# Designs tried in a protein design run: designed miniproteins, single chains, continued (5). Part 44

Each design is a single chain, and the fold is of that chain. pLDDT is the mean over its residues in the fold that is shown.

## One batch from the design tools (miniprotein)

Design m17502
Fold by ESMFold2-Fast:
Structure m17502 (fold): chain A 86 residues (1-86)
Amino acid sequence: DGLEKLLAEIEARRAEGEALYRQGVANGDAALAIEGLRVLAEAERLEVILAALTKPTVEDRVATVVTGSAAIAARAAAEVAAIRAA
C-alpha cells in the first residue's frame, strides 16, 4: 500500500544518504559527504510530513511541517559548514 511504499522510500533514502556521507568522509571528498547530507535531509523532510499527517488539526499539521523543516535546514547548514571548515 501507499504508506508501506512511502516508509520503504524514506528508509532507502536514509540508507543511501548515510552510505554517501560515510564514503565522502572516508575518501576526504567533501562534495560527496555534502551530497549524502542532502539525501538524508530529504528523508527527514518526508518523515516530518508523515508525522504532520498524524496531527488532528490543520494548524498543528502546518506548525509541525514549518518547525521540522526549519530544524532540518538549520542542522544541514551547520553540518555542511563543518565539512567545509575541515
Scores: mean pLDDT 82

Design m17503
Fold by ESMFold2-Fast:
Structure m17503 (fold): chain A 73 residues (1-73)
Amino acid sequence: MGLDLKSLKREERAEYQAKLQKAMVEMARKGMKDEEIREKFIEEFKLKEEEAEYLVKQVRRIAESRKKLEEKS
């Protein structure tokens, strides 16, 4: 049912991660809620709930770090 990133081929994994990164950046810029981000990962990327939750936390950490760096490190 859910997609396991480790089960993807190296080439597909790199392409898939690039698409995920792009979506994450856009969602972070829009200030989307964790629930909305998680739903998009499950519906659009067909990820397992655990995988989606992990990525949501990663997006939050990355977005927060980037905001703080842009606002004068």
Scores: mean pLDDT 71

Design m17504
Fold by ESMFold2-Fast:
Structure m17504 (fold): chain A 74 residues (1-74)
Amino acid sequence: MLLGEFVGSPVENARAAGEVVREAGLERATVEVYSLDGKLLGKLVGRDATQAGAGAAALGGQAGEKVRTRVYSL
């Protein structure tokens, strides 16, 4: 299930991704990060909100100014 979609800086999107996983109380979530033109930059499965946020930041950091981040429940 899609938990959230965020467009912004990698750091802002990482915070939002961690927050939405924490609020959902999930043990695992999938994070996908895309460039604004729709190219998949990477996927990560996080065990908790902290790993989901860290993964979103790491995947987005190489993309430049702004990225699209999607967070899914497993």
Scores: mean pLDDT 76

Design m17505
Fold by ESMFold2-Fast:
Structure m17505 (fold): chain A 79 residues (1-79)
Amino acid sequence: VEQLLAEAQAAKAKGDQALEEFKRTGDKKYGDLAIQYYQKAVDLYQQVLNLQPTEEFQAKLKAAEEALKAAEEEVKKLL
């Protein structure tokens, strides 16, 4: 669980970093990268929640899902 949680946190952080780069450059490549990392974070937090169904991990999953949706909307605005 600790390893999955660490990987989920790392994936979300990489998504946040890519989204910042996307906002700075306007390059869709970084927007797509942010979406990929946020999707990875959602998948990993979902696995963590499946192993330990706590309200804390539900909140972390929800935050990752909201970040994914926000990144998708930001990328869509360029299309």
Scores: mean pLDDT 82

Design m17506
Fold by ESMFold2-Fast:
Structure m17506 (fold): chain A 78 residues (1-78)
Amino acid sequence: MKRILVIESSEEKRERAKRVLEHEGYEVYTFSSGEEAIEYLKENPELKFDIIIVDEKELTEELRKLAEERGIKLVIVK
């Protein structure tokens, strides 16, 4: 099973993404900001994520570096 982290500041878009991905059988974690997601990832280093889907406006250099360091596929949405 793939584990996906979704970062989206729009609650409507975030909830829709979560519903769709969970319905397809993915384990989905959602955050409203890149900062919250980074905090969660640092607090939970044992959790392996396959994909991070991030809204362009929530993308930070720290998030990009963290994804690269952990080998997580980063998908940027505009």
Scores: mean pLDDT 84

Design m17507
Fold by ESMFold2-Fast:
Structure m17507 (fold): chain A 95 residues (1-95)
Amino acid sequence: MAAEALERAAEDPAALPEAEAVLRRVGEETIKRWVEQGVLDEEKAREIVELLREALLEAVRLVREARETGKWKEAEERIKKLEKELKEKVKEILE
């Protein structure tokens, strides 16, 4: 599961490459599903999935930094900004 891989990456930096590989695989499966179901064309599906992958990996890095430094409020604020930017970018691609 992608969620399990992300949880491991947040706990152990050595697990980050494995989490990235799982996200890439799930991303390709999601693109295929959306295209086959007629929800999105391949180009838009790939752009959205790539944005989601980058955002999730950055969120894992921020959570990991917060665990090491205890700066959870700063990490939460950065993740909220990342979520807002991601939402705006996805909307731009869909419009």
Scores: mean pLDDT 74

Design m17508
Fold by ESMFold2-Fast:
Structure m17508 (fold): chain A 70 residues (1-70)
Amino acid sequence: AERRAAALVTAAALLTIASVLDGDEADDEAAVEAAEEATRLGGPEAGEAAIELARKAGREDVAARLEEVL
């Protein structure tokens, strides 16, 4: 149950981060909060995935924030 819940939260957080990074002037704080929650439930692999997603999108500012808080 916990592992399944963590996977669902991680997937939802990654989708939220992808939506933020997809170029509307979306709140970077929302992406950071989603990544923190995913990492809390899914572990450091979820945090690494979020940082990689931000870098892949060219959002070095978000990637730097995630590295600081995760």
Scores: mean pLDDT 68

Design m17509
Fold by ESMFold2-Fast:
Structure m17509 (fold): chain A 87 residues (1-87)
Amino acid sequence: SMEEEILKKAEELLKEKGLNKELVREGLRNLLAGKDLSEEELLQIAAYMIELEKKYKKVAEEAKKKGEEAIKELSEKLRKEYEELLK
């Protein structure tokens, strides 16, 4: 699928070049402003999401099992990560 191809390219980019936080910030600003994204910006955002999933995988699994309070905790952690990225 297109989604699988994007994820594979993002994983390869992350392994070869690492995460470019400036391109992630720029891509997210452009996305929120309703602007078109470059392929590199899209792949960098996907790579950032992969890193967040790895970091919060255990919290996300616990949220699925423990219900509403754990989901709120995960949402707060992800919001703080996003706020830190935009600084």
Scores: mean pLDDT 76

Design m17510
Fold by ESMFold2-Fast:
Structure m17510 (fold): chain A 120 residues (1-120)
Amino acid sequence: MTPLEEIDRILEKTRKEIDKVASKLPQELADEVRKIVDEFLEKLREIARDYIEGKLSFEEFVKKIHEVIQEFQDKLEELRAKAETLPPEVRERFVKALSEIGDIIRKTVNEIYEIIKKAK
């Protein structure tokens, strides 16, 4: 199994775990969360591929990962701000879902770092 194939399997698992969390939200919020997550995971894959192919130094790889994580966090915070107009029970579910998504993403990033270490 190549490092990129291992990353693709982790990203697929991450999508499934996030879909379970998002399915608990109203459809409009679930769709926006899925879009933000899909864009984030695609950018992670591109950065990891470019590093594996020798197009990025490790320093550039880490910098790009941090930039993509920051963009992801900013987009989720924008969704959180929009959700402030929703009923309290929906807002509570959404805040909990964002926390769970954050935990899933942290695990995914750590698993990608472990694969990248093997590719050295």
Scores: mean pLDDT 85

Design m17511
Fold by ESMFold2-Fast:
Structure m17511 (fold): chain A 73 residues (1-73)
Amino acid sequence: MEELEKQIDAGVLALVLGVIETLRKRGKEINEEEEKNLLRTALVEVGVVSEEEAEKLSLEELRKLAEEFIASA
């Protein structure tokens, strides 16, 4: 059961990363704060980090956490 939930959560993070990449490739100016807020919200919702921890992380650190979680699922 928990293993399936982790796969679903990893799928959600993969979708969020895919949306950000698609927006960038389409030349829609997604600014760093918007990308950071999207990743922060997704990582907190799936329980990878707390809201307090997510506020202290850079965009690169948030992206790495999402990629590592997806890779571990």
Scores: mean pLDDT 77

Design m17512
Fold by ESMFold2-Fast:
Structure m17512 (fold): chain A 67 residues (1-67)
Amino acid sequence: KKEEIEKEIQEVKDKILELSNRYHELARRARKENNFELTPEQRAEWDRLIKEMNELDKKLKELESKL
């Protein structure tokens, strides 16, 4: 079912965009407030966002290969 795959692709793209926006927001705040130094809490959030984005990118490529 091509329609199901297309829907999943769109959902994954939307999630990547959301995580990307949060990543950039965190980067801007760290730059402004902490002279580029992430607190341990911010670093954990940063690492989690990167990991989630990488997993979603991998899933996106798998879904696109099925079209």
Scores: mean pLDDT 79

Design m17513
Fold by ESMFold2-Fast:
Structure m17513 (fold): chain A 60 residues (1-60)
Amino acid sequence: MTLSPNDRKGWEAFNQRIMDAEKAGIQLSKDELVDLVKEISEKYKMSPEVTEKMIALARG
């Protein structure tokens, strides 16, 4: 799977935030996960296609 550099950085940042939450004993809700995806997508300038897929996964 070929991701743009921005998509790759955003995906890595998203996974890091989830890992940090798990280590802290925090379970993020689906709404919090969607908000996190939107935050990271804006910060890292991720593509709409990758952002949409990540939001769909966060919603289940």
Scores: mean pLDDT 81

Design m17514
Fold by ESMFold2-Fast:
Order: sequence, then C-alpha cells, then structure tokens
Structure m17514 (fold): chain A 108 residues (1-108)
Amino acid sequence: MKKYEELLKKLAEKHGLPEEEVERRRLLALEVIVGAPADTKTLEELAKFLVERFKDKNPEAAELAKKSLEYYKQGKKKKAKEYVKKALELAAPPVIEEREKEILDFLK
C-alpha cells in the first residue's frame, strides 16, 4: 500500500537489484525528497533538520524526529535510526508524487 515501496520494488525487478540495495537507495532518496542537505553527516543533524522543516507541515513526522533525538541522547543509536527512518517515510509521501520522476533518474 505504500506507493514509494512499490516503486522501489519495481525498480529492483527492472534493474536486478537486491532488496538490501533497494532499501539503502530508498533511504537516500527519501533524504533527497525531503530536501535534507548533503552535509547532514550525523543522525542528530538529520533529525534536527526534520523537526525544523516539518513542525508545521507534518507535525507527526517532526514528533518522530524529536523521539529520535531523545534516543540518540540516551545512547540508543539503533532506536534513534529507526525513528528517523519513520520520520523520513512519514514526511516524504506528499512530496513523492511531485518528485517521482526525479527519484527514478536518481536511482538509475
């Protein structure tokens, strides 16, 4: 039911990519879609960006990003990564439809 996951699965099938590679490219594409700067080298910087960018546009995504920052401060890096991934997925859907072709070119 997630249009983006179906899109990446179709790309994996067409290009003979393994699912692990599809997941990596999906996350990178989501970061590009939400307009995350290429300079966001740390999970903390990415999560702070998502909070500021989406606090008004997608408050639920911003709340997940805040939770990621809390887990990061507690040293729970795995949980922090999971929550930032969820924030990216939730923030991206309204933008994906506008940038579908750009994502396809990026993944080629």
Scores: mean pLDDT 67

Design m17515
Fold by ESMFold2-Fast:
Structure m17515 (fold): chain A 88 residues (1-88)
Amino acid sequence: LDELIPKTIVLEPEIVELKPGEKVTVTVTLDTGEKGKYKVTVQLLDSEGNVVASTSAVAEEGETVTLTLTNTSGEAGLYTLVVTIEKL
């Protein structure tokens, strides 16, 4: 559908320092103003923009989801958290 309203949520912190195997937890509340089901995707990106971890959940408008990512890369460093909300 060409009329989907994509939202990117800016998280605090957007940049995280992670060791190999370290976890980060993200809590997302769906407040889009439209009823329906949404796919919440959280991605962990390296400094080159490569996805090193990804997880997703489906929730309805007004629900809160908690998602956990593990740094499965072999490297310690700075990673970027990206949250995407997609209407189903």
Scores: mean pLDDT 72

Design m17516
Fold by ESMFold2-Fast:
Structure m17516 (fold): chain A 69 residues (1-69)
Amino acid sequence: SAEETRERIAELLREAGASEEEAERIAKGAVQLAQDLGPAAASQLVGREVAELLGEETGRRVAEIVRGM
């Protein structure tokens, strides 16, 4: 579900060092982008943003989750 995907992304972001507030904001935005633009386009945009904030590996992992939506 979208909610389960959001929670999974938020948990990954927190493990990578994001604050609870930032993790929830980014995870919610990622799910919304996937719904609006489709998973493929959203994964590219979100993966890039997360890589800039928390590193390439975290960005890639989040992109994989979004791509699978």
Scores: mean pLDDT 86

Design m17517
Fold by ESMFold2-Fast:
Structure m17517 (fold): chain A 110 residues (1-110)
Amino acid sequence: SLKEEVVEEFRKIAEETLEKLKELLPDREDLIERFREVVKESIELIKNSEDLTEGVLKAIEKLEETLNEIWEEEFDKLSKEQQLKFAEMAQETRLKLQEILEKARAAEEA
């Protein structure tokens, strides 16, 4: 189903982001676990939504909010290079998630 395809694409993007986050914050297992839990919750939001586009929007908002919270918590402890890598990771994740959202919207209009 389209929903299963969207869930798998979202999971893949979230897992890629999680791996990059682990590289940036190797000693922050507490933050990695927080992000992992939010990924699970976000996937459930997509799976349990009656409206696929609404489910994807809520999942994206939750994931981005969590990345912003981690950024705010860690910013002053990161090197300039790590700050740049975090920003690049967050931007790449945002763009990929936007592609999933557009796919969900297009399929519901078709």
Scores: mean pLDDT 86

Design m17518
Fold by ESMFold2-Fast:
Structure m17518 (fold): chain A 74 residues (1-74)
Amino acid sequence: SVEELIARIRESLRKGEEELKKGRELLKKGKVKEGIGLVLRGIGLLTEAGLLARKLREQGIVTPEAEAALAAFG
């Protein structure tokens, strides 16, 4: 379960950052609806990573992924 949480944090951070970058690129190109959609998806994924990282921290578990998620979102 800890390994599954760490894997989920890592995946959500990776996908969240990717969606944010794509969304910002689309906004720069004037594709406002698509750009906003990707930014919101990215924020949602980073929010999930932050909440999961907080749960691990409450259990006394420290990982690089969890610390990165807490720094970005906590």
Scores: mean pLDDT 83

Design m17519
Fold by ESMFold2-Fast:
Structure m17519 (fold): chain A 82 residues (1-82)
Amino acid sequence: SPMEETKQLFLLFAARVELDTVLATLDLSPALRARAEALIAQIDALLAKARAGQPVDPAEVQALLDEARALIAEAEAQAAAQ
């Protein structure tokens, strides 16, 4: 539904903000930092497409959201283990 699609885009934007905070605050391995930066670029490209009124694939939105959540969890776990 359009409402669920809007909610997923909002959650993706929130995850993008959280990834930026993780990069700014946590001491991450170079590999994790590179993965986070690449993921932010992918999310920013999709959000730019959505803002331009272009159709976005809900499956792609969900995949990026899942990847962002997994990476944030991994980054927090790795930082806590240091």
Scores: mean pLDDT 86

Design m17520
Fold by ESMFold2-Fast:
Structure m17520 (fold): chain A 90 residues (1-90)
Amino acid sequence: SVVATVTVTFTTPDGNEYDVTFKDLKVGETKTKKVTDPETGRTYEVTATVVSAKKISPDVAEVTALVTVTDVETGEVVDEKTVTSTGKIV
């Protein structure tokens, strides 16, 4: 089994950058975190789903995660991207 740590840098529509780290993600698992922009008071929901993993060594996998950023007030998807990260084979 693969367990991943995914760190996402997301940029708000106002140009502010935030890092969000998701731990203990398995392939096909989704985790969600909320980030509030202190400049605007807007809250964003950042969702990460690990969609695939490729073994690169006996104990390490390269993982691909789909990331979606949604404005909590409007429900609008403001960003969607793919992130590559590292996972442990356990």
Scores: mean pLDDT 82

Design m17521
Fold by ESMFold2-Fast:
Structure m17521 (fold): chain A 55 residues (1-55)
Amino acid sequence: SEIEKAAKEQFEANEEYTRVLRDPSASTQEKQEALDRAVSAAMKTVKKRLEEIAK
């Protein structure tokens, strides 16, 4: 389902953000971009869940 795909993308984005945060060579920009991706993935999951309950 689309919700399962969104949840998987959110999980992967959160793992990437955690990886970047633990990388001492990562720049502030890379950390910000990883955070932005994680937030976007979370918002996409919320939107898909809201669309389901609005049916």
Scores: mean pLDDT 82

Design m17522
Fold by ESMFold2-Fast:
Structure m17522 (fold): chain A 100 residues (1-100)
Amino acid sequence: KKKELEKAFEELLELMKKLIEEGKSGPEIAKAAAEYLKKQPLFEVKVEETEDGVVKVEAYFYTENNVKIKITIVGKPGVLSVRVEDENGNGTSEKEIKVK
């Protein structure tokens, strides 16, 4: 499980980095991340699009200790944000990146 999760995260980060370098918008990057995560058997993925063109991606997986981890990716014009948290709010990390 750990090696599969590490590989999925590495590939997700490289995908997002590539799309940022290509000048893709926040919503475009979030959609691509959702498509990538949907292909991974370890993740449950929910995608919401707002009328303002904001794309919100929620992906869930379970650790070896059965802790539920939530990854939230929000793509909006000018900003991409990524948050990782467990079900208890422990180990929360958040990054915001300026995009097109």
Scores: mean pLDDT 78

Design m17523
Fold by ESMFold2-Fast:
Formats: sequence, structure tokens, C-alpha cells
Structure m17523 (fold): chain A 68 residues (1-68)
Amino acid sequence: MTVEEIVEEVFKETPKEAPMFEVIERTARRAAEASDRAGLSRDERRKFALEAANLAIEREEKRRKEEE
């Protein structure tokens, strides 16, 4: 599972009105679960979770900017 796929799943399940911290928390949790299944090291898992969270923040910010 890619970082992009994790973010897509979170956005499908999370209401649009949900706060940014909830999106980040859901994304980090799913990324951690996916990386654990893949057998990644602790450092690799942390990097993967951070990349997923950063992408989720980017997407949410982009969406809000488009609504302006």
C-alpha cells in the first residue's frame, strides 16, 4: 500500500468538516499499520507515517484553498 492510497482511504472515511488533527491521526495510524504488515524497521515506519501525514496535510490545505 502506498502513501497515496492510505491518504485516499482516510479522506473517503473522514467527514469533510473534520478538523485537520483528526485527518492526521487517522492517516498516521493507517500508515503505521501498513508499514508494520510490510515488516519495515522502526525508522522506516516513522518516515512512512510522516510522509503520509504530510501528504494528508498538503491535500487538505489544497482543498481549502480551492474552496476560497
Scores: mean pLDDT 76

Design m17524
Fold by ESMFold2-Fast:
Structure m17524 (fold): chain A 87 residues (1-87)
Amino acid sequence: SAAEKAAAEAVQRAEIGVAKLEKEKASPGELAGAYRALGDAYEAAGRYLESASAYVKYFEILFNNDFKLDEKEIKKGEEVVRNAPLP
């Protein structure tokens, strides 16, 4: 469907975005935002395990750089991880 194609294209763009920011040694905030967008793109594509992995990296960057998480972000991350299939 057009929606499935759009979701796949969003994943590809998000993957390229993360790779570019990692190569460019972008700020922690920019890299965290890119991993969150990657997690959201994987979730929209039904790729829940990869979405959970991207959100784990998002939270790791925030934790390692002393960024404060709001309750909404914590809740979203818990939901993404909960929806991931068993390893």
Scores: mean pLDDT 81

Design m17525
Fold by ESMFold2-Fast:
Structure m17525 (fold): chain A 61 residues (1-61)
Amino acid sequence: MMLSLEEALALADLAVRYAIQHKEDPEEALAGLRATLAKVTDPETAERVVAHAERLLAERL
């Protein structure tokens, strides 16, 4: 099933919250998110969503 941009952003928010809660390595968390998004959305949407997740992780570190 292909995710919309809105659904993909919600997935990224959950992934970021999980990474912060479990003190995951940001690079590893972003790699996992990128791999998941590649299976469920288009490449352009995936890159936008990953960039958003990078900003959220940077703000909390």
Scores: mean pLDDT 77

Design m17526
Fold by ESMFold2-Fast:
Structure m17526 (fold): chain A 95 residues (1-95)
Amino acid sequence: KLIEKKALRIKEIFDKHKISLTKEDIEQFGGLLESISEDGKVDYETFKKLLTNLVKSKGGTLSNEDIEELFKLFDTDGDGKVDYKEFIKAMKLLV
Protein backbone atom coordinates (compact mmCIF):
# COMPACT_ATOMS: atom_id res chain seq x y z
CA LYS A 1 0.00 0.00 0.00
CA LEU A 2 2.57 2.63 1.10
CA ILE A 3 5.21 1.33 -1.37
CA GLU A 4 2.76 1.90 -4.28
CA LYS A 5 2.33 5.58 -3.30
CA LYS A 6 6.11 6.00 -3.08
CA ALA A 7 6.51 4.37 -6.52
CA LEU A 8 3.96 6.79 -8.00
CA ARG A 9 5.86 9.76 -6.54
CA ILE A 10 9.16 8.49 -8.00
CA LYS A 11 7.38 8.18 -11.37
CA GLU A 12 6.00 11.75 -11.14
CA ILE A 13 9.45 13.19 -10.37
CA PHE A 14 11.19 11.15 -13.10
CA ASP A 15 8.48 11.96 -15.70
CA LYS A 16 8.80 15.68 -14.84
CA HIS A 17 12.52 15.47 -15.70
CA LYS A 18 11.98 13.10 -18.68
CA ILE A 19 14.00 10.32 -17.04
CA SER A 20 13.28 6.80 -18.27
CA LEU A 21 14.83 3.76 -16.59
CA THR A 22 14.96 0.15 -17.79
CA LYS A 23 14.84 -2.99 -15.62
CA GLU A 24 18.58 -3.35 -16.26
CA ASP A 25 19.24 0.21 -14.98
CA ILE A 26 17.29 -0.55 -11.79
CA GLU A 27 19.10 -3.88 -11.25
CA GLN A 28 22.52 -2.26 -11.77
CA PHE A 29 21.62 0.59 -9.39
CA GLY A 30 20.34 -1.90 -6.79
CA GLY A 31 23.59 -3.88 -7.01
CA LEU A 32 25.64 -0.70 -6.57
CA LEU A 33 23.63 0.33 -3.49
CA GLU A 34 23.99 -3.18 -2.02
CA SER A 35 27.79 -3.11 -2.48
CA ILE A 36 28.19 0.17 -0.52
CA SER A 37 25.32 -0.04 1.98
CA GLU A 38 25.66 -0.98 5.64
CA ASP A 39 22.71 -2.84 7.23
CA GLY A 40 20.71 -2.36 4.03
CA LYS A 41 20.81 1.44 4.32
CA VAL A 42 22.62 4.40 2.70
CA ASP A 43 23.03 7.93 4.05
CA TYR A 44 21.79 11.09 2.30
CA GLU A 45 25.13 12.05 0.70
CA THR A 46 25.63 8.55 -0.75
CA PHE A 47 22.00 8.40 -1.96
CA LYS A 48 22.26 11.84 -3.59
CA LYS A 49 25.57 11.02 -5.33
CA LEU A 50 24.41 7.67 -6.73
CA LEU A 51 20.96 8.87 -7.80
CA THR A 52 22.48 11.97 -9.46
CA ASN A 53 24.98 9.78 -11.35
CA LEU A 54 22.22 7.37 -12.44
CA VAL A 55 19.97 10.11 -13.87
CA LYS A 56 22.92 11.89 -15.55
CA SER A 57 23.81 8.59 -17.27
CA LYS A 58 20.27 8.65 -18.75
CA GLY A 59 20.62 12.28 -19.95
CA GLY A 60 18.59 13.75 -17.09
CA THR A 61 18.95 15.92 -14.01
CA LEU A 62 17.13 16.09 -10.66
CA SER A 63 16.80 19.21 -8.49
CA ASN A 64 18.12 19.17 -4.92
CA GLU A 65 14.49 19.49 -3.77
CA ASP A 66 13.45 16.35 -5.72
CA ILE A 67 16.38 14.36 -4.29
CA GLU A 68 15.52 15.50 -0.74
CA GLU A 69 11.86 14.54 -1.27
CA LEU A 70 12.81 11.05 -2.51
CA PHE A 71 15.22 10.63 0.42
CA LYS A 72 12.53 11.60 2.96
CA LEU A 73 10.02 9.19 1.36
CA PHE A 74 12.40 6.26 2.02
CA ASP A 75 13.79 7.44 5.39
CA THR A 76 10.82 5.72 7.05
CA ASP A 77 12.62 5.22 10.40
CA GLY A 78 13.66 8.91 10.61
CA ASP A 79 17.29 7.84 11.14
CA GLY A 80 18.66 9.91 8.24
CA LYS A 81 19.16 6.85 6.02
CA VAL A 82 17.36 5.29 3.05
CA ASP A 83 16.36 1.61 3.05
CA TYR A 84 17.72 0.85 -0.42
CA LYS A 85 15.80 -2.45 -0.69
CA GLU A 86 12.50 -0.57 -0.27
CA PHE A 87 13.66 2.07 -2.79
CA ILE A 88 14.56 -0.60 -5.38
CA LYS A 89 11.24 -2.43 -4.81
CA ALA A 90 9.40 0.85 -5.50
CA MET A 91 11.46 1.49 -8.66
CA LYS A 92 10.76 -2.04 -9.94
CA LEU A 93 7.02 -1.23 -9.79
CA LEU A 94 7.65 1.44 -12.47
CA VAL A 95 8.84 -1.14 -15.02
Scores: mean pLDDT 79

Design m17527
Fold by ESMFold2-Fast:
Structure m17527 (fold): chain A 87 residues (1-87)
Amino acid sequence: SLEDEIVAAYDAGDVERALRLAEKFIEKLKQEHPFESDEELIEAVRSLPEKVRNVVIAYLRYKKSEDKEATLAELRAKVAADQLPWF
């Protein structure tokens, strides 16, 4: 499942892969329910497993960032430092 793939990417510290999988996961959720805001989507993901929720929230913050390259570098640095949560 996409959730299992997100967990695997999270455990591997593969930030880029985890964010791409989170994008696919969000697109699948939007096909089932058209969310009006990122805040509504975050509320919908509250019941997800911690690692999946953490990656989805990280992706939403990355997407909203005005400097995506800097945000990605910060995420990579947190993962390298074994910082939990990613965001």
Scores: mean pLDDT 77

Design m17528
Fold by ESMFold2-Fast:
Structure m17528 (fold): chain A 74 residues (1-74)
Amino acid sequence: SPLDQLLKRFVLEALEIAEKKGILEEVTEKLQEFGRAYRAGDYEKALEIMREIAEELEDERVKELVEEIERAVK
């Protein structure tokens, strides 16, 4: 689905940027929390964690992806 593609893009972009910034371990831990929330059906918490990741990365492209995902879900 389009949402699945956006989520995949978010995860891949977040990992790539985190690796370049030397914070891969921290972001991977947050992505694991995101995955747990999403699997539990807690979509509000999953979105909040995605926003936290985007803020930590300080990357406008990742922030744009999060906004696009939020529009697709809500």
Scores: mean pLDDT 84

Design m17529
Fold by ESMFold2-Fast:
Structure m17529 (fold): chain A 69 residues (1-69)
Amino acid sequence: SKIKSLIEKIKELNDKFEALKTELQNKYRDEIVKRREKRQAELETRIANLQAEIDSLKKQIDEVKKLLE
């Protein structure tokens, strides 16, 4: 049947579209997650460096205060 052949082709095309859509969504999601994780790690490193610098400055202030008594 010519109609049966056309229906089968439509089904195959729909299956291909769904597979490609799923692959695109998965790849896109993974890229966003990787970018977010990298940015978070960079910010955490910057925060740690700033905290270390603040702690160093606090120690210097404490040393100066001890010299004034």
Scores: mean pLDDT 79

Design m17530
Fold by ESMFold2-Fast:
Structure m17530 (fold): chain A 82 residues (1-82)
Amino acid sequence: SDEELVEEIRRLLERLRELTRRFAATSDPAERARLLREMDALVQRAVALLSQIKDEELREKLGQELLEAVAEAQEVLAKVLP
C-alpha cells in the first residue's frame, strides 16, 4: 500500500541522514567508503519504492523529501572530501 511505501521511504531517509552525519564525523577512509556504499544503496532503494507509489501528489511530496535528503548528503560530501 502507499502508506507502507511512505513509511519505508521515510525510514530510509532517516537512515541516510544518520549515515551522512557519521560520514561528516569520521576521518577513517575505510569507514567513509563503507558509508558511501550504504548511502548509495539507501538512495537506490528509496527511488525504487517511490516509483511504486500510486498517488501522484504523495509521490511528488516524497520525491521532494528524497531530493532534500540527497542534497544535504551531497553538501556534506563536498565539504568533507578534499
Scores: mean pLDDT 87

Design m17531
Fold by ESMFold2-Fast:
Structure m17531 (fold): chain A 61 residues (1-61)
Amino acid sequence: PLTQDQVADALGLGLQELARETARRIEAAGGTPEAREEEKRRFMERANELVEQMEQQQKEQ
């Protein structure tokens, strides 16, 4: 079972990796405003999913 500290650490690392992936995708797409807005929206959706998954894991402990 995961502790609250482990859940918080895992979420932090997941968000950092997600941010790095988002930056790489924007750069790969040429850094256009359109690519930036699309990846920002995707980032927010994935970040919300990570939060929900971590909350669910905590409830299982």
Scores: mean pLDDT 75

Design m17532
Fold by ESMFold2-Fast:
Structure m17532 (fold): chain A 77 residues (1-77)
Amino acid sequence: SELEKKKEELRKAIREYAEALRRGASQEEIEKKRLEVIKAVSDLLKLLDPVEVGEIVREIGKELIEEDPSYREVLRS
C-alpha cells in the first residue's frame, strides 16, 4: 500500500539521518538527511493525522535503538 511505502521511506530517512549524526558526517550531509526526514513526515501527513505520524516516528526510533543502542544519544537529542 502507499501508506506502508511511505512508512518505510520515513524509517529509511530516520535511519540515514541518525547514522550521519553518529558518524559525524559533514553539516551538508546532515542537512540533506534532515530534509529527507522532513519530506517523509510531510508525505505521511497527507495520509494520516499528526498524532498518528508522531506514533510512527516514536515506533521507528524505538526499533532503531533496539537494533543499535548507540542511536539513543542522537535520537533523544
Scores: mean pLDDT 83

Design m17533
Fold by ESMFold2-Fast:
Structure m17533 (fold): chain A 69 residues (1-69)
Amino acid sequence: APTGQQIFDAAKAGKLDEAARLAAEFIRANNHPVEPSARVIAQALLDKGYITPEEAERFAERVVELVRA
């Protein structure tokens, strides 16, 4: 299962699609609630300056989509 650090590393590298995929796998592996967890991860990336506010919204949407697939 991916770690939170791997999600942050991917986002810091500008690999937002990879970060979203890792976040979806992290949520599934740990049985976390989907929408709240996606928002918390997006907010954490925004707080670290790894993504913009617009990217944070799209990231959370993409994570939810990937978990539900």
Scores: mean pLDDT 86

Design m17534
Fold by ESMFold2-Fast:
Structure m17534 (fold): chain A 98 residues (1-98)
Amino acid sequence: MKWKKYVLKNDEDIEKLIEETEFPAFLAIEIPKSVNPFKIVQDLVDAGIEAGAFPFLDNYVLYVRVENKEQLKKALEIIKKHVGYPLYVWVSEPPEPV
């Protein structure tokens, strides 16, 4: 799967990412060690969003699946509340047609 990297510094960067994303999409987001990634996962799942977290190097990577723009906006709002800016986000590109 091909991934596009975003560095989100403000709310305008979030809006651009949402507009550019094709659904369904997977996101991978770097979570600093100072933040509990499993609390973010719980808040995402409680909002009806599929998520998980895995250790990677000195950080955690949060994996999120989103079906539409509303879920993506909600997911990024939840993550922003826990992590703050900047956010380092990788978004899956759609598979090439077979």
Scores: mean pLDDT 78

Design m17535
Fold by ESMFold2-Fast:
Order: structure tokens, then C-alpha cells, then sequence
Structure m17535 (fold): chain A 74 residues (1-74)
């Protein structure tokens, strides 16, 4: 997967953060936020968010993708 530019990563982070403020229980918004942190090289923050998605939404498509990302980061 190709890493995002710093500008794109920042925009995605801002949009994901705003989306989470409006929809704090959205697995999609959480997944986007975690991906933005990964693109910025903050694997610890991404890992924490992916873990939260897996715990709350294990059967959603994003919960399944978050589990796969966690396995790659371990």
C-alpha cells in the first residue's frame, strides 16, 4: 500500500476526527482515523484505534479489516 502524502494524511486526520465527533460509534470513521495515523508513521496510535474497532465491532467489515491490520502491526 502506498503511503499518503503528509498533506493528504493531515486532511484525512482532520476529516476523520470531525466525523468521530459527530459519530463517535462509527467503525468506518475510526478505521479512517487509524489509517491516517499509520500514514503518518504513528503505529502506536493506529494500533490502539484498530484494537478498539476489533473490540467494539468484531463482525463489521471494518472490524475484520482492523483485525488484519493489527496482525500486520504485531
Amino acid sequence: EEPLSPEEARRLLDQATDDLIKNPDSPEALYRLARAFLSLGNEDAARAIFRGIVERYPDSPFGKEARRELERLE
Scores: mean pLDDT 74

Design m17536
Fold by ESMFold2-Fast:
Structure m17536 (fold): chain A 71 residues (1-71)
Amino acid sequence: MMKELLEKMKELNKEVEEFYKKSGGNEEETARFAAIKLAKLFGGEVAEDASLEEKIKKAQEAMKAALEKLA
């Protein structure tokens, strides 16, 4: 359901904010963390040793695939 997905997105946002605070405002590490979490949320696969750009791309692809299934 869209509501369940929205709640999971809110939880992910809180985790990303907490990570940002714990990292001392490290934007790059926070972006990697967010991309991995977002990809996992939408059932995507992301290699831990992949580049930041690749992790973001995989997260976006997983999100698009999930949104298409919900449409």
Scores: mean pLDDT 70

